# Designed miniproteins, single chains, continued (5), part 18

Each design is a single chain, and the fold is of that chain. pLDDT is the mean over its residues in the fold that is shown.

## One batch from the design tools (miniprotein)

Design m16599
Fold by ESMFold2-Fast:
Structure m16599 (fold): chain A 76 residues (1-76)
Amino acid sequence: MPPVLITIQESILAGNYNLAAFLIKESVDKHQEDIINTLLNLHNSHPEKVNALLQLLEKQEPDLEAFVQQIKQALL
């Protein structure tokens, strides 16, 4: 697992959604599939934390709108 994915997971678990959002934005071009799988796995154990992150991404990162929609559809 790339080190950035570990930091994203730890940031989400700690409730540091601003750091997680920043790291996702910087990493999505290289690690999109890994990030999606990581968030889907985290949602199984911590749905409230993943949902909080997705809301933050929709609010702050318009460039990630399609990415957020893809995750939301996968969670339905």
Scores: mean pLDDT 83

Design m16600
Fold by ESMFold2-Fast:
Structure m16600 (fold): chain A 140 residues (1-140)
Amino acid sequence: MERLAALPAIPRPTLSDPDLQAAVDEGLKQPNDIAAALTILEKVRDKIPEKYKALVDRAIQALKDALPSIAGGYFLELGDLLMKEGNYELATVLYYASALAFRAAGDTGGVRYSLNKLAEALEKLGRTEEAQRVRAAADA
């Protein structure tokens, strides 16, 4: 029997956009991962393209309904769409929020997947050392 006592640690991403960094930092002040993910999403909502607002509102509602695994899935979809559009900083924030939501759900696989996507976004930003640390946290 192996000791599965801890979910992966979720490293705080560093962002050059001060508004995105402030959203992450305000999330970290919240009492739990659901409140953190909700705070982050509400603070970055206005930076997300209008065509994705319905998906944002679904993620917010899932967090409010205490469905963090569903919210984590919506955050991943948003992150993937923003990666495709080259908005790597905002994608980094959404993958970080996805990891928090999956951790709130106790979904180790979801946390690991979100951290690997977070690392990919950080690599696109040229933050190779930070991306390597995030991948190491996913593999722990």
Scores: mean pLDDT 86

Design m16601
Fold by ESMFold2-Fast:
Structure m16601 (fold): chain A 84 residues (1-84)
Amino acid sequence: SMAALEREVEVAMLTMVSSVSKISLQRNPDADEKVKQLEQEVAELADRARALLEQGTPEAIAEARRLRERVSELIRESEELVKS
């Protein structure tokens, strides 16, 4: 349903914001360029997901789900960057 998708995207967006905040707080000089790239990619995915939700077509819903998976991947990558 649209309500369930809205909730999932809201959770994903909050997770994106949390991930970006964690990256910014850790200030690893060796990771500066990777951090900037991840922040940029997260921001671009958030904007695209928002635009897809505004369209409200079945195709847009399917694409929003794919973007949610990509966000989860980037979050895992950012966590691995911190652990290494």
Scores: mean pLDDT 67

Design m16602
Fold by ESMFold2-Fast:
Structure m16602 (fold): chain A 96 residues (1-96)
Amino acid sequence: SEKEKKIDRIVERVVERAKELNHLGRKLSDGEKINLLILATFALEYAIKNDLDDEGLDRVVDALVEAFRYFRATYEDVKEILDKAKEIALKNYEKK
């Protein structure tokens, strides 16, 4: 769907940029993972619910990258969090 493509675009772009974080990344605590999962899920749902244009999607990508950078997240933790956030956001929009 078009909503799936928007989510995929955000997730793929954040994950690609997060590869740079792997150089000095640290393993996140369970609390940090939960907080970032909530924030990422909200960001993905906001983007598709408000039908953000390319510029809006780019701002969401930048915000998520900066959040993960601030917590010094590893690439592996970023990917795990975004994969879960995508699953939650898609399930909310696959059901009528």
Scores: mean pLDDT 81

Design m16603
Fold by ESMFold2-Fast:
Structure m16603 (fold): chain A 97 residues (1-97)
Amino acid sequence: MLSPIELETLRKAKELLDKALKSKDRKEMARLIVLAGASATSLRMRHIVENRENPEIDEIDRKATEIERLVLENAPMEEIKRQVRELRELIEKAIKS
């Protein structure tokens, strides 16, 4: 079960991804993706330190890392946005669990 602070962190990450999907500027989209990914990584690191396993958080962090790679490889914006939509679905699922 995710704590209230973890749920709030995921909600904020989702809001950043929503803004990324609405962005027409690649640089702004990339910035928002990195900020959302940092939130996911922070949650995963906390779970490791606390000796807690959460497969949903692990999947979210893995997907965020994959999207950051696509950004660095100059993948088309539409491909990045497709992956961001998948990450949003993973976050939504985790919030509802």
Scores: mean pLDDT 84

Design m16604
Fold by ESMFold2-Fast:
Structure m16604 (fold): chain A 90 residues (1-90)
Amino acid sequence: SDEELTALADRREAEDPEGLRAELAEATTRALVERGVPEEVAREIAEALAAGRGDEAKKIAEEAGIPLSVVIEAAVEAGREVAARLAAEA
């Protein structure tokens, strides 16, 4: 359930906040690259998103000419991937 996935994510962040952020950043970078975003720009957007800095991620995307829809789609896909791994580890 969504409640269980949220609880698992909160627990992992409390136990290993850097590891969770790194995993989310890697998944988001991969999802952005698959959508045609250059790897260097994808990494910067992914790191900002993983740190909870959505406003900074949006500015990086706008500066690089990347549609916000592409960033949102990549973030949703990455979030599902990380959530599925957390559920499998529970």
Scores: mean pLDDT 79

Design m16605
Fold by ESMFold2-Fast:
Structure m16605 (fold): chain A 70 residues (1-70)
Amino acid sequence: SAVEKRRIEIIGEEQARINREIVDQLLPALLETERWVLERMREKKGDPRLIAATERAIARLEAELAELAA
């Protein structure tokens, strides 16, 4: 049972590490990419509805990152 306890600890540590990478690296990178796409859509005068939808998506991601960082 000491072996099982250590196995669970290792799995938990690895999952926590993956979750930290998602929050600290992946989500910020996705947000930067979406902001870049939004600016290009504005530059090219794309569909206003798609621009508004992208702005809303960015705002939601920013709010979620703020909650996770708190």
Scores: mean pLDDT 81

Design m16606
Fold by ESMFold2-Fast:
Structure m16606 (fold): chain A 81 residues (1-81)
Amino acid sequence: SIVEELTEKLKKLGLPEYEIKSFSSIAEEILKLSPEKAREEILYYAELALLGKNYDLVRVLIEFAEKLGFYDVAEEIREKL
């Protein structure tokens, strides 16, 4: 799945296990939402990652948005980097 692929990418980037588990859980919940709510949740998660200076997570969230076809969200996040 897309979540499994991105979770593996975060592992290879060396993120701690708690962060990787958090991403997996949040991403699976986002996939259950309407497109509008999914966009809002990805933007919120990216904002928290940016505040924490977790740029590897931010880049993975950009890829997650792109894989879901949310190019508008991906671009908004990229502009904040």
Scores: mean pLDDT 90

Design m16607
Fold by ESMFold2-Fast:
Structure m16607 (fold): chain A 65 residues (1-65)
Amino acid sequence: RRRDIQGLLDSAQQLGRDAKQFKDLADRLSADPSSSSEAKKLLEDADSFQNGRDAALSAAQALAA
């Protein structure tokens, strides 16, 4: 179970990094009106990664309890 908890924490860390990268890219693209639809798609993808991170953290917390 310690291995399972560590795996979930590692996954959460990676998903959090991916979410941040997508948000940073979306913010840069939002400065260009021609890229507004692309920026919106990147924000949606970032939210998906953020939801995955939160789910992994919740699962790790449940296993630790």
Scores: mean pLDDT 81

Design m16608
Fold by ESMFold2-Fast:
Structure m16608 (fold): chain A 92 residues (1-92)
Amino acid sequence: KTLELTTFFNMAVLLYEYKEKKDPALEEGLEEALKAYPWLKREELEKLSEPAKEIYEKMSELAKKNLPEEERKKAQKEVIEEVEKLYEEAKK
């Protein structure tokens, strides 16, 4: 819903991709993102990285299915709610 929520989700997915692929090109992006959000502990973000990746993959699969408008809106709302739950968990 907000830029903050979107940025948080992107950081969590980026961290998962970095851990999985160990791609040095992702390190700079992750470090810059963490510097922008000093309240966000890397350890907390690491705990949320796998759930974030699962949500990201679910979004990707939904995009490929070319769903009817009503089903697409419902699925998008559910994804946003899951991202919001992860964000609240990070703010503990």
Scores: mean pLDDT 70

Design m16609
Fold by ESMFold2-Fast:
Structure m16609 (fold): chain A 69 residues (1-69)
Amino acid sequence: EAQKYLDKAVEYLGQALRALRAGRRDEARRYAEQAIEYAQKAKELAPDDPLIQAQADGIITLARSIQRE
């Protein structure tokens, strides 16, 4: 279950990066927000899984960086 949310977070992060590259900053921020939401849900569902926690934290860090652009 947690992996499903992590996969969605990766998908949204990819969309955010593509939007940012295209200069669509508002769109990039919205996708980054979705990536954070799904990554947070993955962490909530797998609190004792260090790999999922680390991957989700990485996604959140990158997505937050995109939101600051």
Scores: mean pLDDT 86

Design m16610
Fold by ESMFold2-Fast:
Structure m16610 (fold): chain A 81 residues (1-81)
Amino acid sequence: MEAERRARLEHEGLVLAAQVGVSLLELRKDIENEEQRQKLLETAKAGIDAARRMAEEDPAMKPYAEGVEQIARLIVKEAEA
């Protein structure tokens, strides 16, 4: 049961990382719409918060949390440029 719970958290972490990655690709295609840019920023910030909560709940998720935070911070930096 604990191994199954960890696998579920890892799966959720991968899905979150994929969503954040797609947002980064959209930003790099010159999104001129300010509403869409704000949506991407909100998604990136929510991703950072979710990653931190996962790492606090299970230390084994820390590498996933660090990866998601790094990608999300890159999105925030590019969107605010």
Scores: mean pLDDT 67

Design m16611
Fold by ESMFold2-Fast:
Structure m16611 (fold): chain A 73 residues (1-73)
Amino acid sequence: SARDQIRQGAIDAGLSEDQADQVADTAVEAARTSGVDGAIRAAGQTVRRLAPDASHGQIAKVGRATQEAAESL
């Protein structure tokens, strides 16, 4: 599922399972109400909130996973 793809992308970026679940849930909800761009923004904001020390590369990795997953919705 799109949720599982976003969750795995967040884990691969170095987030914990609990953080990855929150990113995935928030991004999927944003995709349904605001489309792909909304999902990417929500995922990035959630990563910054939960992992404020996350690198630009980690945030970009989550954003790419979110974009690819949300485009399949």
Scores: mean pLDDT 85

Design m16612
Fold by ESMFold2-Fast:
Structure m16612 (fold): chain A 76 residues (1-76)
Amino acid sequence: MEELRERLAEAAQRLLGLDEEDARGLADYVVQYMEENPEATAADLAQLMVDRFGISLERAIAILEEAGLTDVSREP
């Protein structure tokens, strides 16, 4: 989970220009939501980011893609 937080934070910094503190907050919130809602889809996570952080759906999806979260039910 720490590696996932770092990847989300790095993607948010690169794609949105957030500082490390704001990017870390976004990453922590998304990971916490995933831990509490293991059935959540990538679309649910993207909408969460839109609602909580005011980013566009397209940018939210791009951040999830960079972090490797395009499908919560990833194929083995």
Scores: mean pLDDT 76

Design m16613
Fold by ESMFold2-Fast:
Structure m16613 (fold): chain A 110 residues (1-110)
Amino acid sequence: SMSEKIREKLIEATLELADLLGLSEEEKERVVEIVEEIVTMIENNEDPAVIGQKLAELTKDLPEKVREVLSELTYTLGGLFTLRENQNLSIEELLSLLDKALEQLKEKFG
């Protein structure tokens, strides 16, 4: 399960990505709320297809580039949570992998 520290780091990174995409303050707030909901679903071990459907519903009115970024972030988080469960990763190791994944997202979309 995700600690508060991981959630805080993810919210910070989400805001950095939103700034990179040129989102307004209102759009940034909405994107953070979407990310928090998706993270909660991943922590609850919900089916990836259900998470994907929820993401599509929550993002349907957002620009395509924003939807693409959030889809890749969701996929990355799901993979990291699966890896943590299977490899018994520490919180520190998970944070390190998340940092690398977020930097790759910034490189791809910046």
Scores: mean pLDDT 78

Design m16614
Fold by ESMFold2-Fast:
Structure m16614 (fold): chain A 100 residues (1-100)
Amino acid sequence: SPLSLLDEVEGAKDVLEMLLAVLPGMSDEQRAAAGEMAIELLDRLIEKMEEEGYPKEVIEELRKLRDELAEARRRKDAAALERTLQRTIEFLGEIGEELK
């Protein structure tokens, strides 16, 4: 779907907020799946931002957050996953405001 970058960023933020809200009730398997979904969502957003020539500094911050999510998932660290999801949501919110 040819969504605007703003629509993609806001959509990503909404999905991550939903995942964060349900995270405390998840099993280890469900949490691993949620982490994978978050990583895939960020990878898709990063690709779109690169294609549209968005500032490299912003893209590199998203890559760092993506890598932190991957590490938290690998370590099965629920607290680290929650903290990194929250930070990612906050950063996507800042990007969304800049795009308005």
Scores: mean pLDDT 87

Design m16615
Fold by ESMFold2-Fast:
Structure m16615 (fold): chain A 71 residues (1-71)
Amino acid sequence: SMEGERAALAAKLAARMVGASDGQANAVADRVYELSQEGKLSKENVKQAALDVGLSEEQAETIAELAMRAV
């Protein structure tokens, strides 16, 4: 969906801005897109996706806020 594409792109860009590696940023973006396809796109689920790839709570919060604003 376009919503999932926008959220995934925003999450990738936000992850890069907070210092995530390319691998971490891509993994977060892929998971955000999957969450959108499953109807599970939420701030909590995006934050968890970022935490799961080793990002800090502060980084995860920023990524979740920016991803959710993109939808």
Scores: mean pLDDT 89

Design m16616
Fold by ESMFold2-Fast:
Structure m16616 (fold): chain A 73 residues (1-73)
Amino acid sequence: KAEKLAALSARYRELIAKALASTSPEEVARALDEAGRLVAEGLALIDPSAKPLADEAVAAVEALKAERVAALK
């Protein structure tokens, strides 16, 4: 459990860093889509009742994706 959470956290940080550094709207969108999925998966592993927080975190990542893609056009 702890190993999987650590791996998800490391991958999430990598994807966010990649999205913030990228100048490609397509690369940003792919990285943030994957990051949102990992956040939802990680929160579900900690507490299944935290699904509303997982959904909110995914929505926040989607909002960041929209802002970054708009900034790069």
Scores: mean pLDDT 74

Design m16617
Fold by ESMFold2-Fast:
Structure m16617 (fold): chain A 90 residues (1-90)
Amino acid sequence: MAEEKFLKGKQAWDDGNYEEAARYFKEAADLDPDSLLGAEAYMLAGIAYQKAGKNEEARKWFKKAADLYEKLLGPDHPYAKRARNMAEKA
């Protein structure tokens, strides 16, 4: 179920519909919120909102991704550092 929403988000992204992509990625994360898929979905929701010009919303999702990657992989992991950096720049 979460994977299906994630794939729909990727399809919307490929079609250039970034706000729709962000909604699907958020739905995927909500279905699997304490997992690497959930962290990736939060990250992609942030990037999708940023491409849609919604920088404040993007920052919120990058922070959720950073917190979850830090919890699952540790703060020194490349994924955690990338998400943290994006949260600071958005």
Scores: mean pLDDT 83

Design m16618
Fold by ESMFold2-Fast:
Structure m16618 (fold): chain A 58 residues (1-58)
Amino acid sequence: SSASSSSRSSVSSIHDSTGDLAGTLSDVGEQLRVASDGSSRSTSISSSISSNYSSSLS
C-alpha cells in the first residue's frame, strides 16, 4: 500500500532507472577500487599513516 507521504520525493521512473544504472556503475567502481587497494594493503602493513589521512580526507 502506498503511504501518502506528500513530503516524500516522487522518484519518477526515469529517476529509478537512472538510479539502478548509477548503482551498478558504482558497484563496479567500488569493486575495482577494492581490488586495487587490496594489492596496496599487502605492501602498506607498516604504512598506517596513509589510512589515517585517507579516513580524515574522505
Scores: mean pLDDT 57

Design m16619
Fold by ESMFold2-Fast:
Structure m16619 (fold): chain A 92 residues (1-92)
Amino acid sequence: MELAEEAKRAALAGKWEEAERLFLEAVERAAEAALAGDLEKAREIAEALGRAVGEIAKELYGFSEEEAEEIARRTAERVLELALAKAEAEKA
C-alpha cells in the first residue's frame, strides 16, 4: 500500500532496519510494474520514494527545501533505473 510513507515513518522513528525493508519492497513493486509494462506506475513509486527520502533529509539532517527537492529527484531517478534493470534481468 503506502510503502514509501511507511518507510519514512520508520526512518523518522529510528527504525532503520524496518525502513530499509520497506524501501526495498517499494523498489521491488516498481520493478514488478516495469516488468508488467506499467512504466507510469513504476515512475509513480520511484517518485514517492524520492519524496520520502527528501523529507527524511529535511527532518533528520536539516537540509533546505531546495536540497531536499534535489535529493528527492536524484533518488527517484536511481530507484527507477534500478527497477528497470531488475525488470530487464528477469526478462532475460
Scores: mean pLDDT 81

Design m16620
Fold by ESMFold2-Fast:
Structure m16620 (fold): chain A 73 residues (1-73)
Amino acid sequence: LSPTAKAVADAIFQDIRSGELPVGAEFTAAELARKYGVSKGPVNAALKELEKHGIVEKIKVGKTTVYRVLDPY
């Protein structure tokens, strides 16, 4: 990951651990880009890494791609 994408991934993971993004929470890359004050590129890279590690799931709702926080159990 780029340094920016890694920082975004770390921020998302911290929000999941704190409960700000609870299990089952759904969000778009654009919503997270707005939340963290970054462009969508680093957010997409961060989400792909979190998806690879089973932390979030990528789902398609109509024409919109959303991500959901996975239950680790």
Scores: mean pLDDT 81

Design m16621
Fold by ESMFold2-Fast:
Structure m16621 (fold): chain A 68 residues (1-68)
Amino acid sequence: DSEEAIELLEEALEMLEEGKSVEEVVKRMRERTPRWSALSLAAVEAIARAPDAEEAKRIAEKALQSLK
């Protein structure tokens, strides 16, 4: 679960750094998130609530620190 959430968050950060929108990142995360992964679902919801890409990146970085 946590390893899957870490992979998902690392991909999200990479996309945000490439200039992808929060909407594109959230869409990608949802496509890759299995329904049984509570941590991955929580990560998707946290990023989806970010008001902009900079805050989304900050949330993803903080979540990665908490999971590692």
Scores: mean pLDDT 76

Design m16622
Fold by ESMFold2-Fast:
Structure m16622 (fold): chain A 63 residues (1-63)
Amino acid sequence: LSESELASKETAASLIGIALDSGLVSVDETADIIVKTTGLSREEAYKIAKDPKEMRKTLIEAI
């Protein structure tokens, strides 16, 4: 794991988690960002996007 990748995942997880928790972004758009950031399948990302706490854990664990 590169330091850059880990930092990007942590930043993305924090931002997406905050946005979801605040209702600033839709679940669909959040799932798309997770797919692009982590490379997870869309169905997996969609499930995670519904739960901001699990999203952060999964994003970090995905690599």
Scores: mean pLDDT 65

Design m16623
Fold by ESMFold2-Fast:
Structure m16623 (fold): chain A 69 residues (1-69)
Amino acid sequence: SKTEEVKHSLEQAIRSLEEGNEVAALAGLREAAKLDPSIEKELQEAIEAIRKGDLEKALEIMKKTLESL
């Protein structure tokens, strides 16, 4: 389902960020936003946290968003 594809993209983005791969994490966040525009605001907040170097905040937002799906 579309929801499972969104969950998969977000889980991959979380893992990439935990591994220090910000480029892959950003790509996964953009893919998730394209699949589900209803979470675009939360994903944009995570992207901004990554840009500011606040990776802990980005991970918290991403994990909370995943939990809400």
Scores: mean pLDDT 85

Design m16624
Fold by ESMFold2-Fast:
Formats: C-alpha cells, sequence, structure tokens
Structure m16624 (fold): chain A 66 residues (1-66)
C-alpha cells in the first residue's frame, strides 16, 4: 500500500540521517530532516512518496562520494 511505502521511506530517511550525522554532514542531515517533516505533514500520495524516495537516493549518492 502507499501508506506502507510512506512508512518505509520515512524509515530509510532516518537511517540516512544517522549515516550523515556520523560523517559530520550537517547539510545532508538538515536536507533530510526537511524532507521528513514535509512528507509527515503531506497527504499520502504517489508524488509525495516518490519525491521523498528520490531525495533519499540523492542523499545516499552524496554520502557514497565522500
Amino acid sequence: SLEAEKAQVLADIDKVIEEARKLGDNETVEFLERIKKRLEAAPVSEDNVAAAQIAVAVARTILKNK
């Protein structure tokens, strides 16, 4: 379900935030915290979930290249 996908991407955001914190990447932490708050406040929609999934993928790529 879309609600389950939202729950999964929120869990993924939390994991990547912790990885970013361990690396001292405060900019990526702040970016993902904004994405998390926006997703939590927004209605459950395919567009909102997809946007958050893209943000997580971008953050993972940033951390991988450090």
Scores: mean pLDDT 85

Design m16625
Fold by ESMFold2-Fast:
Structure m16625 (fold): chain A 87 residues (1-87)
Amino acid sequence: SAEEAEREAADGGILAGEGYEKNDSSRYTGGVLRAIGAIVQQYLESGSGEVAYEVGRRGAELARERGASDYGVDMVLRSGEGIRKGA
């Protein structure tokens, strides 16, 4: 579901932000792949860049609420925006 994708994108953003701040490449890469994977899957299932954008936006909001770094929040948001612009 879109809500599950939003949560997965948020979890990915939190993990990526932690990895970036702590210079942990494994955590960083894992977080990025989780966030982008969730957003891309919703794009492929819906055929809509707008759906990808909304998943990224809501995932970023959820990540921020859960204490993600600005880096992690921005990565999730920009991922959704990038897919929408490329569609």
Scores: mean pLDDT 88

Design m16626
Fold by ESMFold2-Fast:
Structure m16626 (fold): chain A 57 residues (1-57)
Amino acid sequence: GSTILRVAAHDLGVSEATVRREIEAVLSGEISQAEAAERLGISPSKLSSLVAAVRAE
């Protein structure tokens, strides 16, 4: 379990599983960062920061 994903999920008002799924889809190349950001209701810049933070774990 990622502390980063838990904090992001709480801030966005969604489940940790939802954030994890979108981040994993971006990391696998299944969707773009822009698409995942739109699905989560955040800017592409914020999503890019979350992806970088998850990779740093």
Scores: mean pLDDT 78

Design m16627
Fold by ESMFold2-Fast:
Structure m16627 (fold): chain A 85 residues (1-85)
Amino acid sequence: SLEEKIDEVVKAVKENKPWLEFQRKLLEAYRAATDPAVRQEILNAAVMINAVRLVYEENGDLEKGNEAIKEIVERTAKRVRELLA
């Protein structure tokens, strides 16, 4: 289910998985979503995560990048759950 895919994304961020794994799990959630509003939330998260990754690659600040991604993922998960309610 989409909810299970969102939970997998949240689990990946809590376990500090690599950025590409977050993107892959977000893509899986996007493919499972049928609601356009939910798809847009997931796409917005993917764009923001890629922006953070680019900033991290330039500055080398892994910890700051990981914290920003965690905040994006947690906010997106909350918003998606609200849309599915």
Scores: mean pLDDT 78

Design m16628
Fold by ESMFold2-Fast:
Structure m16628 (fold): chain A 62 residues (1-62)
Amino acid sequence: SSSQISRLEKRIRQLKEELERVNKQIAEETDPKRQSILLARKTVLEGAIYFEEQLLAKLKAE
């Protein structure tokens, strides 16, 4: 539905904004241990974005 599409687009936008923030933190981080934690967070966010984008593509195709 169009309302479901709109909600997914908003969620994807928010996740991408959070990913950009995490990427900036990674670039500024000098501690390898903290960098590893941030990289794990990045992986989770990328997975969430991928999942939501796949759902959006499927809904738009229907």
Scores: mean pLDDT 88

Design m16629
Fold by ESMFold2-Fast:
Structure m16629 (fold): chain A 74 residues (1-74)
Amino acid sequence: MEEIEKLEKEVQELESKVRADEAAGKPNAKTYYELSKVYTKLAKIYKERGDLEKAQEYLDKSIEYMKKAREVEK
């Protein structure tokens, strides 16, 4: 439980950074990679708990941000 709350707070902080960077016209690949990693950790925890719907949702978000990071690095 404590680990999930910590990771959800990290998501909120990183999403705020993503929004600020995107609003400034300067998306940041590092922030996208960090957000992808946090979503991967959340997906693993929810899968271990048997919440497959949340696990899939977080995995999809992880993939989305990984793609955004790769686009910014071009």
Scores: mean pLDDT 83

Design m16630
Fold by ESMFold2-Fast:
Structure m16630 (fold): chain A 85 residues (1-85)
Amino acid sequence: KKKEEIEILYSVAQAALGEVFTRRQDEAALRKALAQLDRIYKEGLENGDVEKAMERMKAIAEKYDALELFERGLKTVEVLRKERA
């Protein structure tokens, strides 16, 4: 459950950062962002804190100007959460 949601968040963040890379052609910034994202992902899997993982991944997306792309993906995740209700 929590692991699956964190994996979805991770995939959304990776996709958002990857798209920004193609616009900026900034491979070094992408590598740094992905390393930070990987740390957040692993920490989230250990702790199971989906909300904290989402907030931290959103902060990374904002730092690298991928926030709008990440937020579009988050809307999809929110729909999945509502289906569970």
Scores: mean pLDDT 76

Design m16631
Fold by ESMFold2-Fast:
Structure m16631 (fold): chain A 95 residues (1-95)
Amino acid sequence: MREEAAKALERAAEILREVARKVGGRSVREILERAAELALEGARYARQGDLERALQAATQARDIVDRLLSVQPHPALEEARELLDRGIEYLEKAL
């Protein structure tokens, strides 16, 4: 479950960084980069067995993506959100 959580969070981070590279606005880019950073922190903590910190980081990343989706629907962000939700589910099952 920890490895599955880490992989889902890393894939979400990859998608978020791809979207960040394509956006024109600096503020949106910085928000997407922060969400990707949090997803990667979650993956790192999951592999280390720090499930509480992994869950906190993954949840923060998901909250950022949810806020962005409420402003601008985007298929890649929807995919990233689904991967974050899956990662969170794996972390909760590992707790």
Scores: mean pLDDT 87

Design m16632
Fold by ESMFold2-Fast:
Structure m16632 (fold): chain A 94 residues (1-94)
Amino acid sequence: MKEKIEKAIKNAEETLEKYLKEELGFSEEQLELFREHVKKMREIALEKELDEDEIATLAKAVLYSVFFNEPLDSLPFEEQADKFMEYMEKKKKE
């Protein structure tokens, strides 16, 4: 269980960090803030024994929190994830 969670988090972290750096031009300072949020995500995922789909939702919620400067717990994680996806979809339509 723990190994699967750690692997899923590592994959999400690597994929998202690459995306933020290469596609969105995040600075090292912004990437450090993202990495701090990923540490919190890891703690939540391990404590609650989240599956891969739940970890993906939490990762999107973390991105929402970082992009909109909102607390991670301000909304349900699913709602934050949905809002982030809506934001990304809107940007694609530009």
Scores: mean pLDDT 73

Design m16633
Fold by ESMFold2-Fast:
Structure m16633 (fold): chain A 90 residues (1-90)
Amino acid sequence: SAEDRALVEYIVRRVEEGVEAVKNSSIITSEEDFKHQLLNLFVGALRTLKDQGLSKELIREAAERIREIVGAVAPELTEEMEKAAEEILS
């Protein structure tokens, strides 16, 4: 639906904003904490879409877009994000 598509766009924008907030954080001082916060943005986004009842196809499309956004700053998280997406979609 148009509402489901609007929610995907909203969540993708929120992830972009969240990534910038993590990058600019003075509190996140370790590489491990940085990666953990980025993975949490990815997982939280997909869980939100699933909880709102979006189709698996739309959630997969959102997962691919968000993985590219997060992967641009932390490419080492790619495999963990793929695994998390499959767990959320199962």
Scores: mean pLDDT 88

